# Designed miniproteins, single chains, continued (5): the designs that were tried, part 30

Each design is a single chain, and the fold is of that chain. pLDDT is the mean over its residues in the fold that is shown.

## One batch from the design tools (miniprotein)

Design m17068
Fold by ESMFold2-Fast:
Structure m17068 (fold): chain A 92 residues (1-92)
Amino acid sequence: SAEEHYKKGLELLKQGKYDEAIKHFERAIELAPEGSDLRAEALVALGVAYLFQNKPDEARKLAEEALKIAKSPTVKVNAKSVLTLIDNLFGK
C-alpha cells in the first residue's frame, strides 16, 4: 500500500539509506490517491531525501507540489519548512 511504502521510506531515511528511501517514497506517491494528504506527505519526504543528496532543485519542485495539494495545516507547514530550508541553504 501507499502507507506501507511511505513508512518504509521514513525508516530508510532515518538510517541514511537515501537511494532506497527515494524508491519507496516514489512508490508511495504513485499509489496514493491524487490530492491526498498522504501523497503530499510522501512528496515532502521525497524532497527531504533529495536535500540530503544535495539536489535542491528537485526538492523544491516536490515541496511546491506538496504545498499545492496539501489540505492538512500540518502538511502545509512541513512543505513550507522544506522550501524555507532550501532558500536558506541554497538561495534562489
Scores: mean pLDDT 86

Design m17069
Fold by ESMFold2-Fast:
Structure m17069 (fold): chain A 65 residues (1-65)
Amino acid sequence: SSATELARRYLARGEEAFAAGDYDTAATLFQKAGVAAASANDEELLARALANGRKAEEHGGRAAP
């Protein structure tokens, strides 16, 4: 579905932002991925978005490398 494709796109962009050390952008993108995954009724994508979002928030609470 288009919602599943959108969720995957946000996950990929979030992972790129996380790798670049842009944790705030990554957290926002993972949140958007979660919303899209929920709309797609894709529990696996939702779980991935939530796990990656938590990781980004944890990193955002510390000084950037």
Scores: mean pLDDT 83

Design m17070
Fold by ESMFold2-Fast:
Structure m17070 (fold): chain A 88 residues (1-88)
Amino acid sequence: MSKEEELKKRAQEVRAEADRTWAALLAQAKASGSWEIVEQGAQQRLALGKEAGRLLAKAYKDAEQVRKLLEQQAELETGLRLLQLKLE
């Protein structure tokens, strides 16, 4: 396996884990009615999204995937901002 291929797979795993954790936290927040859990989940997902982006940036030939991860990161940042406004 090439170093680029390893980084790409690791980035996909991090992103998939972020999505699973986010879904689990949303389910928990729905059961408990806690906005703090939703906010924490959004922050955690954003951090994992940034890490996945860094891994793909090291995968030299995958500029298109880097762009897609940056777009998803921007979506997560927007969602977190809207959540913060809703809590204010």
Scores: mean pLDDT 67

Design m17072
Fold by ESMFold2-Fast:
Formats: C-alpha cells, sequence, structure tokens
Structure m17072 (fold): chain A 58 residues (1-58)
C-alpha cells in the first residue's frame, strides 16, 4: 500500500512518529488491529524501523 511505502520512507529519514503514523493507517485500512498496536508502540518508543516494519507486515 502507499501507506506502507510512506512508512519505509519515514524510517529511512529516522522519523519514528511519521513511520508509525503511516504504518498505523495502513494496518487500520487492512483491518490488522494487532499490527496497528505494534506500529503505535514502536512510534512511541522512537523506533522508526520497527514502526515501518509493523506497517509493512500488516
Amino acid sequence: TKNAEAAKRAAEAGDAAAAGAAGYQSLVISGNTEGAKRAAQAAGDGDAEAAAEAGVLG
């Protein structure tokens, strides 16, 4: 999805909040609630790579 691509872009830039937001939106649209929670937690922890990975896996 475009949101998963945006999450990867944000992670490459080191922006954990943007990566988590993009990943969360992608997972919410696909109905993956558990993945969305993981993306939100990773963004809160400042882990841009984990936030983007959660978004891509959903």
Scores: mean pLDDT 62

Design m17073
Fold by ESMFold2-Fast:
Parts: structure tokens; C-alpha cells; sequence
Structure m17073 (fold): chain A 98 residues (1-98)
């Protein structure tokens, strides 16, 4: 994914989270994302996560009904934020520095 596509994906994830369409919690050094919205919102979530994985910043794995997002970028791995919104901000900062 391009930097632009990855930044758009971060904004999609922020919107879905703030609208209560996804639940996100930190589990160790990963974030577990649970879709709570309708089929269309689930599709938007899937596209956004695929774009982030394509940027090389994270690995995304489907586990049951959830997605596990693992930071693979060295800067992100060194200091994983406690909150999902903080994690999205960290992702955007790394992308903007490229």
C-alpha cells in the first residue's frame, strides 16, 4: 500500500472505533480488534487492515471473529502505545516520516 492509502486506512480505523463499530484492546504488544458493525462496516475494516499490513508497519492475523494487529516496524515495536487511538497516532507519525 502507498503512504496515502495507509494514512486513509488509519482515518477509517479511527472513525470506526470512535463510532463504536469496532472494539479494540491491547493484549501484550498487540491490538485485538473485534468488528461490531454491519457487513459494510466489516468490509471497510478489512480493507483498512489490509492497507496497513501492505504498508509494512503491522502484521494482521484473523483469530476467530477478531483481528490481531502486531507491530513489525522497529520504532513501533520499541514503544507500543497503551490505547488504540495512541497506536493509530503512532502509525501515522511513522508513515509521515517516510
Amino acid sequence: ASVEEALEAIETLRRLYEEGKVEAERVGDTFRITPLGNEEEGYELGIALNALEGSGLVRVEGVGRTFVVTPVDPELKANVPETFLGFLEALARVLESR
Scores: mean pLDDT 83

Design m17074
Fold by ESMFold2-Fast:
Structure m17074 (fold): chain A 55 residues (1-55)
Amino acid sequence: ERKKILEEIRKGVKDLKKENPDADPEELKEIYDVIIDKLEEQAGLERKEVIEAFK
């Protein structure tokens, strides 16, 4: 479901930040971009909805 997928994204983002507190913004951006691309493709989510679920 769309709602559950968005919740999973938010959880994943929190986990990434906790695991990589000293990570460069560029490094995190790369990971976010990959996740966004996969979720748009697999779940049919619009990019704007996925981006809003981050941050």
Scores: mean pLDDT 65

Design m17075
Fold by ESMFold2-Fast:
Structure m17075 (fold): chain A 55 residues (1-55)
Amino acid sequence: MEREKLQEKYRKEYEEKYKKEFEKMAKEGVPDEEINDKVAEIVEKVNEEILKELN
């Protein structure tokens, strides 16, 4: 339960923070591959934050 709540919280926070940046990148023709790499990096940071909170 705690992990799911923390994941949702951090995911929403990062989504809001980077949403405009991703939209700008997509509009400028940045390949989906590069955008996906950036998303993967954010997901890794979210998981790291969750691990720090739970341990």
Scores: mean pLDDT 73

Design m17076
Fold by ESMFold2-Fast:
Structure m17076 (fold): chain A 109 residues (1-109)
Amino acid sequence: AERRRRALELAREILEEEYEKYKELDPELAERLKKALESPDEERLREALRLLTLRITAVKLRIIGLDLDIELLKEKGAPQEKLEELEKEREEAEKELEELEELERELRE
């Protein structure tokens, strides 16, 4: 019972965060997210898990892009300050990925 309550609360939090992020940027996506928030618990869990999986994929792609940018800039002899900035962004993306993967594990139970 407790795990299900936590999963349902996390699903709501995920959907609400995505809605706030996209309500001005993509009204069509925001409307779909709003409908998910108003759907039954099982459907809300499925939609939250789907969105979380997409977000995990997006963060993984961002990390790959940062790794490529760092390598290309090193080859071009870019300033150390620029390389350190990208390395910091990569560390922040790695942390975000770890947090999202933990949420995915909680939603699966």
Scores: mean pLDDT 80

Design m17077
Fold by ESMFold2-Fast:
Structure m17077 (fold): chain A 60 residues (1-60)
Amino acid sequence: SKEIEDLIKMFGDLDGDGVLSKEEEAAMLKLLGLEHLKVDGVLDEEKKNAILEKIAKGLE
């Protein structure tokens, strides 16, 4: 689905250069059910790991 492709692309950007807008970050976290994580444009190791785990296990 397009949403999954967008998530994979965003994830690729995180792994590449980490360039992600706050809007893209918020959308990704919402789709993955990680809305409890702070949206501040800073993608630390904790957020990256949480995103990775959700993508690997699929969306609920």
Scores: mean pLDDT 65

Design m17078
Fold by ESMFold2-Fast:
Structure m17078 (fold): chain A 72 residues (1-72)
Amino acid sequence: DILKEAEELARELVEEGVEEGFAKSLAMAVATAPKEKREEVLELGKKAAEALKAGDLAAAEEYAAKAEAVAA
């Protein structure tokens, strides 16, 4: 279940010190996306999270913007 995977990712991110608002926004983006695009949004969200953990804010912003574009 992609929605469960998104919730799990959000929980892991909060546990690792990522802001709860960002983690919840990621899960909501996956949930709000058309079913056919949810997997792509989740994968882009994972890449944004990895970049954020690495301190690469520019890459994180790029992946987040791509996730939002796919979710629209």
Scores: mean pLDDT 76

Design m17079
Fold by ESMFold2-Fast:
Structure m17079 (fold): chain A 73 residues (1-73)
Amino acid sequence: MSKEELDKEVEVALYLMKGHIAMKAGDYETAAKWYEKAIEVDPDNKAAWQGLAEAYRNMGEFEKADEYEKKAK
C-alpha cells in the first residue's frame, strides 16, 4: 500500500476505536460523530456503518439506524 493508503487506514482505525469507547461509555452522540468521521475517510467501511447504526438505535433514531444498517452490507 502507498503511505497515503496506510495513513487513511490508521485514521479509520483510530476513529473506530474512539467510537467504540464512546459506545461503551453510553455516549452515543459522540460515538456517532466518530463513526461519521471514519465514513468520511472510508465510505466503504462496514464496521463504521454498523457502529453508526448501533449508535442511532441506542439514541432511539430507529429509521436512521435501519438506513445505516443497509449501508453496512
Scores: mean pLDDT 82

Design m17080
Fold by ESMFold2-Fast:
Structure m17080 (fold): chain A 66 residues (1-66)
Amino acid sequence: MEYLVTLSGDVARQIGLVLRLIGLPHVEVEPLSPTTYRVTLSGSEAEQQAVIEELRADPGVTVEPL
């Protein structure tokens, strides 16, 4: 599944989140702008849901299905 992820807040927190996503197995991250990323999840359905729930738990993050 593909998702549009938009980040807000301070730069250090945004960088930390991007580095975490890049480090995850079965996650592809493509920068579209300094604050907007296309995230492709190819792991199991449970792994994909865990990543999405973690992202949505951050108040500085917006996650939209593509």
Scores: mean pLDDT 77

Design m17081
Fold by ESMFold2-Fast:
Structure m17081 (fold): chain A 103 residues (1-103)
Amino acid sequence: DEAVRYLRKAAEYAKKGIEYAKKGDGEKAAKYFEKAAEYAEEAAKLAPPHASYLARAAAEAAREAAKYAKKGDFEKAIRYGKAAVELIRQALLSLGAEPVPAP
């Protein structure tokens, strides 16, 4: 399932964004959160309505994480990044797929 593949990539990049935000690297954190948002949007285009809604919410959370990472607000970047991972996890479960590990 291509939607599942894109959701797994979105989670992978969101987790990398969280990792770099924890290290105080706002530029790399933002880059990875932006990639997570792109993959979540692609998954939303392919997914049925409920999973699509969750994937779009994940993309919005990832974009907020990128915005705060660029501002050096790492606490908010990590919070929104974790929200993106949880929304991706819920989207995967709604598709009957194995969820990604927690951040």
Scores: mean pLDDT 89

Design m17082
Fold by ESMFold2-Fast:
Structure m17082 (fold): chain A 62 residues (1-62)
Amino acid sequence: SEELKKELEERGEKARAEAKAILAKAKPSREDVIRATAEALRIIGDWLQYEIEVKRLLKKLK
């Protein structure tokens, strides 16, 4: 749905801002790197869930 897509885009923008803040550090910590990686993986997972939901809705519409 368009609402879900917009929500995923907003989450992506927040994650990008956080990643930029981490990358701006002269010496990012191990925790900073792990957090940035976890956020990237979460976004990928969110888009995969969106694709699954779209396929479920299409099955109902026929």
Scores: mean pLDDT 69

Design m17083
Fold by ESMFold2-Fast:
Structure m17083 (fold): chain A 74 residues (1-74)
Amino acid sequence: MELGQEMSEAEEQRLLGKISTEEFKERVRRILERARELGADPKVLDLLEKAVETGDPIYLSMAELYLAVKRAIP
């Protein structure tokens, strides 16, 4: 759950121009490393890898959506 919050914060700060593309990639890389250590869903890992590679916050949005669906609470 806290992974989703960190992804959301990184995405928001990048979209608002508060952090550079390089800072965004660094933040996502750290999130990816932690996610791998925690044995996160392979789909989430794939999307985080794409975010690090491209610097595009859309991949964080997709990972957050995937996690939200997995956590679907009525």
Scores: mean pLDDT 78

Design m17084
Fold by ESMFold2-Fast:
Structure m17084 (fold): chain A 55 residues (1-55)
Amino acid sequence: SELEHLIKSTAITLRSMGVSDEKIAKLVEELRALYEKNGSISTSELLRMMLETIE
């Protein structure tokens, strides 16, 4: 799925920037939960959560 691909790309990017696997796993879980709850997730929402993780 498109979401799975985006999640994998996001995880790779965050890992390359030194973000811990634990933080990445937490973010991925939250993204999956939001997708299941809402039926979709926007790129802007994904990017915002990703940036918050880096901050």
Scores: mean pLDDT 78

Design m17085
Fold by ESMFold2-Fast:
Order: structure tokens, then C-alpha cells, then sequence
Structure m17085 (fold): chain A 70 residues (1-70)
């Protein structure tokens, strides 16, 4: 099972990827980032990591807003 530390690291990585994609205007990379964060959200909920789940939900909203702006 993923540890909380592993989930936090994966979320940080996905956030960095999403930020780079937003700066580049890369819709495909943004969609890839969205799928990665959605997977992290599911895993966080499975292990009861409410803090990581909340951060993942916030990042999902940010990515969706960026996709709508493209």
C-alpha cells in the first residue's frame, strides 16, 4: 500500500508537471497531469489520507480551470 510520504511525493511531482504544462500551454500534458492527480486522490481516499486527498482535489480544480482557459 502507498505510504503517506509516497503519496505526498507523487502529488508534488504531479503538481510540478501541471505547473510546467500550464506555462507551456500544453493541453495534452495538462490532461496527463489531471489523470495522475485523480489517481493520487483515489489512493489517498483508499488509505484515509484526508490531507493529501484535499490537496489533490484543490489541484484537480486548478488543472480543470487551466484547461478551460486554453
Amino acid sequence: MPTREMLEHQLDTARAMAQAAIKAGDEEKLRTSLRAVEMILRQAKEVGDEETAKRAEELIREIRAALEAL
Scores: mean pLDDT 84

Design m17086
Fold by ESMFold2-Fast:
Structure m17086 (fold): chain A 60 residues (1-60)
Amino acid sequence: GASAAEVAAAYLRAVAGASEEAARRGGQLKDQGASPEEVGRAGGVTPAQGGALRTLAAAS
């Protein structure tokens, strides 16, 4: 249903805002020559957590 997808989307946006500072830090690491994978890890979103939220939103 739309309700579960709506909740997941709202939560994802809130988490993105909270992790904005971490994403900025990761961008700086990229500028220093860090790998894209390391930059993504520094962004504060684990693949497992991102996958779970995407699955919940898609299933709804």
Scores: mean pLDDT 55

Design m17087
Fold by ESMFold2-Fast:
Structure m17087 (fold): chain A 103 residues (1-103)
Amino acid sequence: SLVEQGRAYYAKGNAAYKAKKYEEAVKYFTKAADLFLQAGDLLGAGLAYYHLGNAYYELKKYDEAIEAYRKAAELLKELDPEMAELVKERIKQIEEEKKKQQQ
């Protein structure tokens, strides 16, 4: 099923992230998010986008990290409001970090 495939890629993404293979983590979390969205699993998609943001941040791809986090926050807004607010705070922190590096 699409949900089972999404969970499998999500697990592969987590394993890659733990191994510091961040480009592989991006690939797997992107595939997981796509599969969860196709299945209507908005919680799974939101969590996959959150971890996608984390992987992009580790690669210092800050704009891609912010975009992934924004998608996570929107998907999680009603399902996990506390997580959505934490993700929004994370976006602000990254925007401040970018500003300091460009000055």
Scores: mean pLDDT 90

Design m17088
Fold by ESMFold2-Fast:
Structure m17088 (fold): chain A 72 residues (1-72)
Amino acid sequence: MLRVEVREVDTPLPKDLSVEIDLPGVSTEEAREKAREIAEELARQNPGKAAFAQVRDSEGNVVNVVARTVEE
């Protein structure tokens, strides 16, 4: 059985699977939710690999999220 683990991180990690998006007009909380969504979907499409998403909100705050699939 596969599950996806998602974590918010303070520092971007080098990864082969990374997406960076600027979202002008969204709050930090909305940016966090979007980053989790993107990282989780990328991790689901690439089992066994760490997926990284970076989203910048309207105030210039950066949210970094890493996700990966884990076997139980």
Scores: mean pLDDT 72

Design m17089
Fold by ESMFold2-Fast:
Structure m17089 (fold): chain A 55 residues (1-55)
Amino acid sequence: SAMDEKAAENILKAIEEALKNNDSTVLKVALHELKKLPEELQKKIEEKIKEMEAK
């Protein structure tokens, strides 16, 4: 759904920010929110994280 897609984008941005700032608290919260998403969206976010780590 559109709301799940927006939630996925917000979670991805939070993970990006947490990794950039080495902020374990924000990362923990973002990963908890990620688990609430459908598995298909969780996989999409994990792939985008891998792409960001490559650059």
Scores: mean pLDDT 78

Design m17090
Fold by ESMFold2-Fast:
Structure m17090 (fold): chain A 82 residues (1-82)
Amino acid sequence: MEEFEKENERLKKALEESEKRIQETGPAVLQRRGAPDPQAIVDEIIEGLKLIIEAISFIDYARKVEKLTGEELLKYAEERAK
């Protein structure tokens, strides 16, 4: 259980680092590739990453605090996604 929590935390940190890198370098990379609005595309990607980070935090919270597993975890995630 603790090892799985450490892996989830590591994944979450990797996603947060990716978010920062995309925010810092993404507009320049997209502009070089001829994107019409590099900042708008970066903002969409960042919003997607935030949702993934929130989902990981949510699953970790439900498992640790609510002690939910399997089907209960899925229902909890569905209720919060509304």
Scores: mean pLDDT 66

Design m17091
Fold by ESMFold2-Fast:
Structure m17091 (fold): chain A 64 residues (1-64)
Amino acid sequence: SVQEQIREVVLRQASLTIEEMKLYMEQKVTGDKEKYDKEMAKIQAEIDKLDAELAALLAQLKAQ
């Protein structure tokens, strides 16, 4: 259902937030900014994708 798809997207967004926090903490310990920047760029691309998917699903749910 649309509601199940929305739940899945929200859970994936929550997981990415935890990964961002982990990368930030690792960067603070290691000082490896190049690795941090590359990994954060990948996470940001996935966030942008999930934001678009969530917006589409919410619009579909509102129309029903």
Scores: mean pLDDT 85

Design m17092
Fold by ESMFold2-Fast:
Structure m17092 (fold): chain A 58 residues (1-58)
Amino acid sequence: SALDGRLDAAAQLLKETDLPISTIARAVGFKSQSTFSREFKKRYGVSPSTYRRRAKAA
């Protein structure tokens, strides 16, 4: 779905960049960071900040 594709794009940006989460939310088409974080957690099981922390931990 279009929503799933936008969340997958956000996951890549969280992993590959240090952009603020609010900037990533806007970049992938969300009007609010709260809505983005809720939808992201539904899809990935964790918040965007937790996802970034885990993705960048080597």
Scores: mean pLDDT 86

Design m17093
Fold by ESMFold2-Fast:
Structure m17093 (fold): chain A 73 residues (1-73)
Amino acid sequence: GKGEEAIKAGEEALKVGMETAKVMPASLGTGVALYGIGGLVEAELLVKQGKYEEALKAAEEALERVKEALEKA
């Protein structure tokens, strides 16, 4: 369901953020990792509130931001 998709997208954002952080200076990498973590946390909170469409959008936006950071690295 959409809740499961939202959590999975958030987990992907965390994974990409953590992988991006490994190839950046620690100060910049920490910021990117926090974007990924924030995406998963926000998705989990919105899913708990029954806001599945908002959860998926938040997770997808976090994933896009960490991917953009990787491309700029």
Scores: mean pLDDT 78

Design m17094
Fold by ESMFold2-Fast:
Structure m17094 (fold): chain A 56 residues (1-56)
Amino acid sequence: MEEALERFRKLAEADPEALIALAEEVKERAKGVELTPEQKAELKALEAVAQEQKAA
């Protein structure tokens, strides 16, 4: 999870709009899919970073 957070934060610094769009897209796709624990952790990390960018 820590590595995913750091990776997504770096992406947000380069392109915050693309990161926010990615988070929205992944969230929509996840609605009908059974996620593995790893995928759930990555999704939470992505959402956390997107939330930080939206708040900024």
Scores: mean pLDDT 75

Design m17095
Fold by ESMFold2-Fast:
Structure m17095 (fold): chain A 60 residues (1-60)
Amino acid sequence: MSPVEQAVAAILIAGLDFAIKYNILSKEEIERLVKEAEELRDKMTPEQKALFDELIKKAK
């Protein structure tokens, strides 16, 4: 697993959290970003997976 993939996953999780918290993006835009993040989920640490799963739950 490359350090670059881990960094990208961390940035994407932080960006999703920010967008959801401040209601900056539409539901459809958040759903598109979630799909992109799901492609990286298998490369995430267990801690990152837990945070990502919580963000998906809150985005509903």
Scores: mean pLDDT 74

Design m17096
Fold by ESMFold2-Fast:
Structure m17096 (fold): chain A 65 residues (1-65)
Amino acid sequence: SHQDALKNALASAEEAGDKETAEILKELLKETDKEEIIKRLKEAAKKTKDPRSRAALLSLVEALS
């Protein structure tokens, strides 16, 4: 499920010390609409200045698309 994908991505971000991605994913876990989740991930990827966070967010967009 998309919720399982978000939880796995959150665990990976926390383990990597990627606090920006982790905080974004914690907020997205409250969202139930897959299309809204994808939209917010794309917006976060555009706003981030960290290339690691951008890559992680975009990879998750592709996984959920």
Scores: mean pLDDT 84

Design m17097
Fold by ESMFold2-Fast:
Structure m17097 (fold): chain A 76 residues (1-76)
Amino acid sequence: DLLERLLKELEEKIKKAEELLKEKRYKEAAELAEEALKKIEELKKLRLIPPELQPKFDELKKRLEEIREKALEGLK
């Protein structure tokens, strides 16, 4: 399943971005989170996310937005 593979990839990217934040590698964390957010937004625009997976993608989007905000705050 393409969406299940993308979901797993997004979860791995979130884990990596969280690790980058802990290391204070803010630019890399922000870039990774932004790439993942753009992917989710593209899937939403194409209406490829089925209703049963929407809550999971919404959760990942929220986590990525939080990571991006923290990373951007670390960058002046």
Scores: mean pLDDT 82

Design m17098
Fold by ESMFold2-Fast:
Structure m17098 (fold): chain A 72 residues (1-72)
Amino acid sequence: SEEQLEAEIREAFATMVAALEKRSGLSDKERAKRIAEFAVKKLGLTPEQVKELLRSLGFSDEVIEEALKEVE
């Protein structure tokens, strides 16, 4: 079902976020950009949904705005 597929996509997203958090040498801006790019291009989230997501992950508004400029 679509519900099952969405659950698998959410799990893949959570795995990607965890992997990015463990990367040494990536700035907060670079991590936020990669998360935002995945969310927009693979999950079809709107910019406002991406801002909410990044905020929930603990990124600052400054970092979020800079990351979104790179994706748009």
Scores: mean pLDDT 72

Design m17099
Fold by ESMFold2-Fast:
Structure m17099 (fold): chain A 67 residues (1-67)
Amino acid sequence: SLEERLRELARRVAELYRKAQEAIKNGDTEKAEKYQKEIDEAMRELARVAEELGLPVEYEPGKITPG
């Protein structure tokens, strides 16, 4: 179902975000860039699924910062 796809993508993005932040904190720019690319891909898919469900979506790809 679309809802299951949305949940899977949301979990994946959250996991990748944590890994990307950890890489940034460790000064591992290459790893951070790799995770950011994966996040951007997953977020594009999530945005498509959310739009199909009629949910408003805003996203800011290409930016990783320590929280």
Scores: mean pLDDT 76

Design m17100
Fold by ESMFold2-Fast:
Structure m17100 (fold): chain A 67 residues (1-67)
Amino acid sequence: SRKEELLKEAEKAREEAERYIEKSKEIEEKAKKEGKIGEGILESAVEGAKALGSVAKAVSYRKEAEK
């Protein structure tokens, strides 16, 4: 059903957000270890923004599934 499809997309988007958050943390830690903090902040921020986008997408699919 459409509801099942939307719930699967919401779960996929949630997993995607978790991966972006993890990647953001890895970039930050690597930058600290290598002394490239400025570069790491920018790269980490990009992944963080992607995570926010995926969270918004998950919420949107969830709301559509409830209609």
Scores: mean pLDDT 81

Design m17101
Fold by ESMFold2-Fast:
Structure m17101 (fold): chain A 67 residues (1-67)
Amino acid sequence: SKKEKLQEEIRKLTEEAVKALLEGDFEKAKEYADKIQALIEEDPSAIPKELLEEVERRLLEAREAAL
């Protein structure tokens, strides 16, 4: 479904953002985070709360590990 494709794309972009953060590439990490935000804004109702919490947690953990 369209919702499943949107969720899968968000998961893939989150993996790329985490990788960029761990590599210290904050510019690429921001680009991926901006893309994630754009996808969420496309259809917020398609994004389960659990997925949003997982994305936020993983990005926070990766950012903390990069410090």
Scores: mean pLDDT 83

Design m17102
Fold by ESMFold2-Fast:
Order: sequence, then structure tokens, then C-alpha cells
Structure m17102 (fold): chain A 65 residues (1-65)
Amino acid sequence: VTRLTAAMIEAIGLGLEYGVEVKARLVDDTLEVTFKEDSEKAREMAEEIKAYAEELGIKVEIHFE
């Protein structure tokens, strides 16, 4: 739970840094991240979020609108 919360906060923080709107939510033991755009910046951000979640041993699902 604590690790999932940390990953969610990191995803939101990266959204602010990249200037990309994101929605992050916790579903059971999975972090679900939805990007409001499918851009190069959003793709780069998605890879950073995946890497961070993998280091923490967290399941992550990424979607683009």
C-alpha cells in the first residue's frame, strides 16, 4: 500500500514536470496511469513510470487517451 502510494505520487509529479496531464489511481494492487495525450513527452514519461514501478515491485497499467 505505502509503495503504491509513493509510485502514484511520483507519477503525478512527473506529470507536472513534463507538463502532461495524468490521472493516477490505485486498483487493488495495481497502479493505473492514464495520460490525457499520446505525445512523445507522454511516451517518455510512461517509460520512466514503468521503470520506477518495476524497481518497487509494483504492477502498473498505462493508458493514453
Scores: mean pLDDT 76

Design m17103
Fold by ESMFold2-Fast:
Structure m17103 (fold): chain A 57 residues (1-57)
Amino acid sequence: LLEELRRAAEAGDLERVRELARQMGLSEGGVEAIVALAEAGAEPETVASAARTLRTS
């Protein structure tokens, strides 16, 4: 999932990023935060790292 999220962010596929963040079990707010990071042009590694952090918080 995390590697798939990184690839989706690299491709600029925001819909796929949202789907994968939901599959990871993030809250609705967490999903929107991850999508916002990807939309703002954050590096794919940063998007994946943020998703992992939110999941474990």
Scores: mean pLDDT 80

Design m17104
Fold by ESMFold2-Fast:
Structure m17104 (fold): chain A 65 residues (1-65)
Amino acid sequence: SATAKAQAAAAEEMGKTIFDNAVRNKMPKESFLTMAERSIAMARSLGDEETVELIEKLVEEYLAL
């Protein structure tokens, strides 16, 4: 539905903002992983697999820096 697509787009934009802020602040990779693991656990508890996949992609990109 249009609502589900809008929610997914908002989650992606928020994820990019968090990623950009972490890069600007030179957040250690281990700290980013710890934060991401907690966010993934929360998203899984809510059944939000799309957010889990989004966070996993951001982790891969951050570790590749």
Scores: mean pLDDT 79

Design m17105
Fold by ESMFold2-Fast:
Parts: sequence; C-alpha cells; structure tokens
Structure m17105 (fold): chain A 52 residues (1-52)
Amino acid sequence: SRDELRRNALTAIVQAAKEGHDPDTVAKVLVAAGLLSEEEGRRLAEEARKEV
C-alpha cells in the first residue's frame, strides 16, 4: 500500500541519515526512482530530520 511505502521510505531515509547521508538527498533519489512524489519526498525528509 502507499502508506506502507511511505513508512518504509521514512525508515530508509532515517537510517541513511544516521549513516551520514543528507535526508534531502536520499529523498530526492527516491523521488527520481519514482517511489515518492516530490511532496512526499519533502515531507519525509522533514520527518527524518526530527528522528536523527
């Protein structure tokens, strides 16, 4: 489902951020891959910044 995809994407962005990657850059890669919309990518990067 779209909700499961968003939860998995948030988890992936948070993990990448903990490993030293920029959350915005990771979200842009997921948008470019067609997994997220631009709006979803921006929102999930914001949420990931709160978790790190």
Scores: mean pLDDT 83

Design m17106
Fold by ESMFold2-Fast:
Structure m17106 (fold): chain A 75 residues (1-75)
Amino acid sequence: MEAGRRGDPADVEPLVRALMEDPDPAVRRAAAIALGLIGDAEAAVEPLKRASQEDPDPEVREAAQRALLAILSRR
């Protein structure tokens, strides 16, 4: 299970943790954008849905919503 230009599971896991747990909204926003670029629907869709609905920062919610849309629009 190697060779994804779109990231490795080890890269996705810390981004999911950053999106859900980091106290800094700038870090959470960057994690949401990175998850959208990686496009791992299995790992990212549920965390991005929660962030788009529940994050206190509107910029993080918007980034998560756009990332989620990008992943879901893949198919």
Scores: mean pLDDT 75

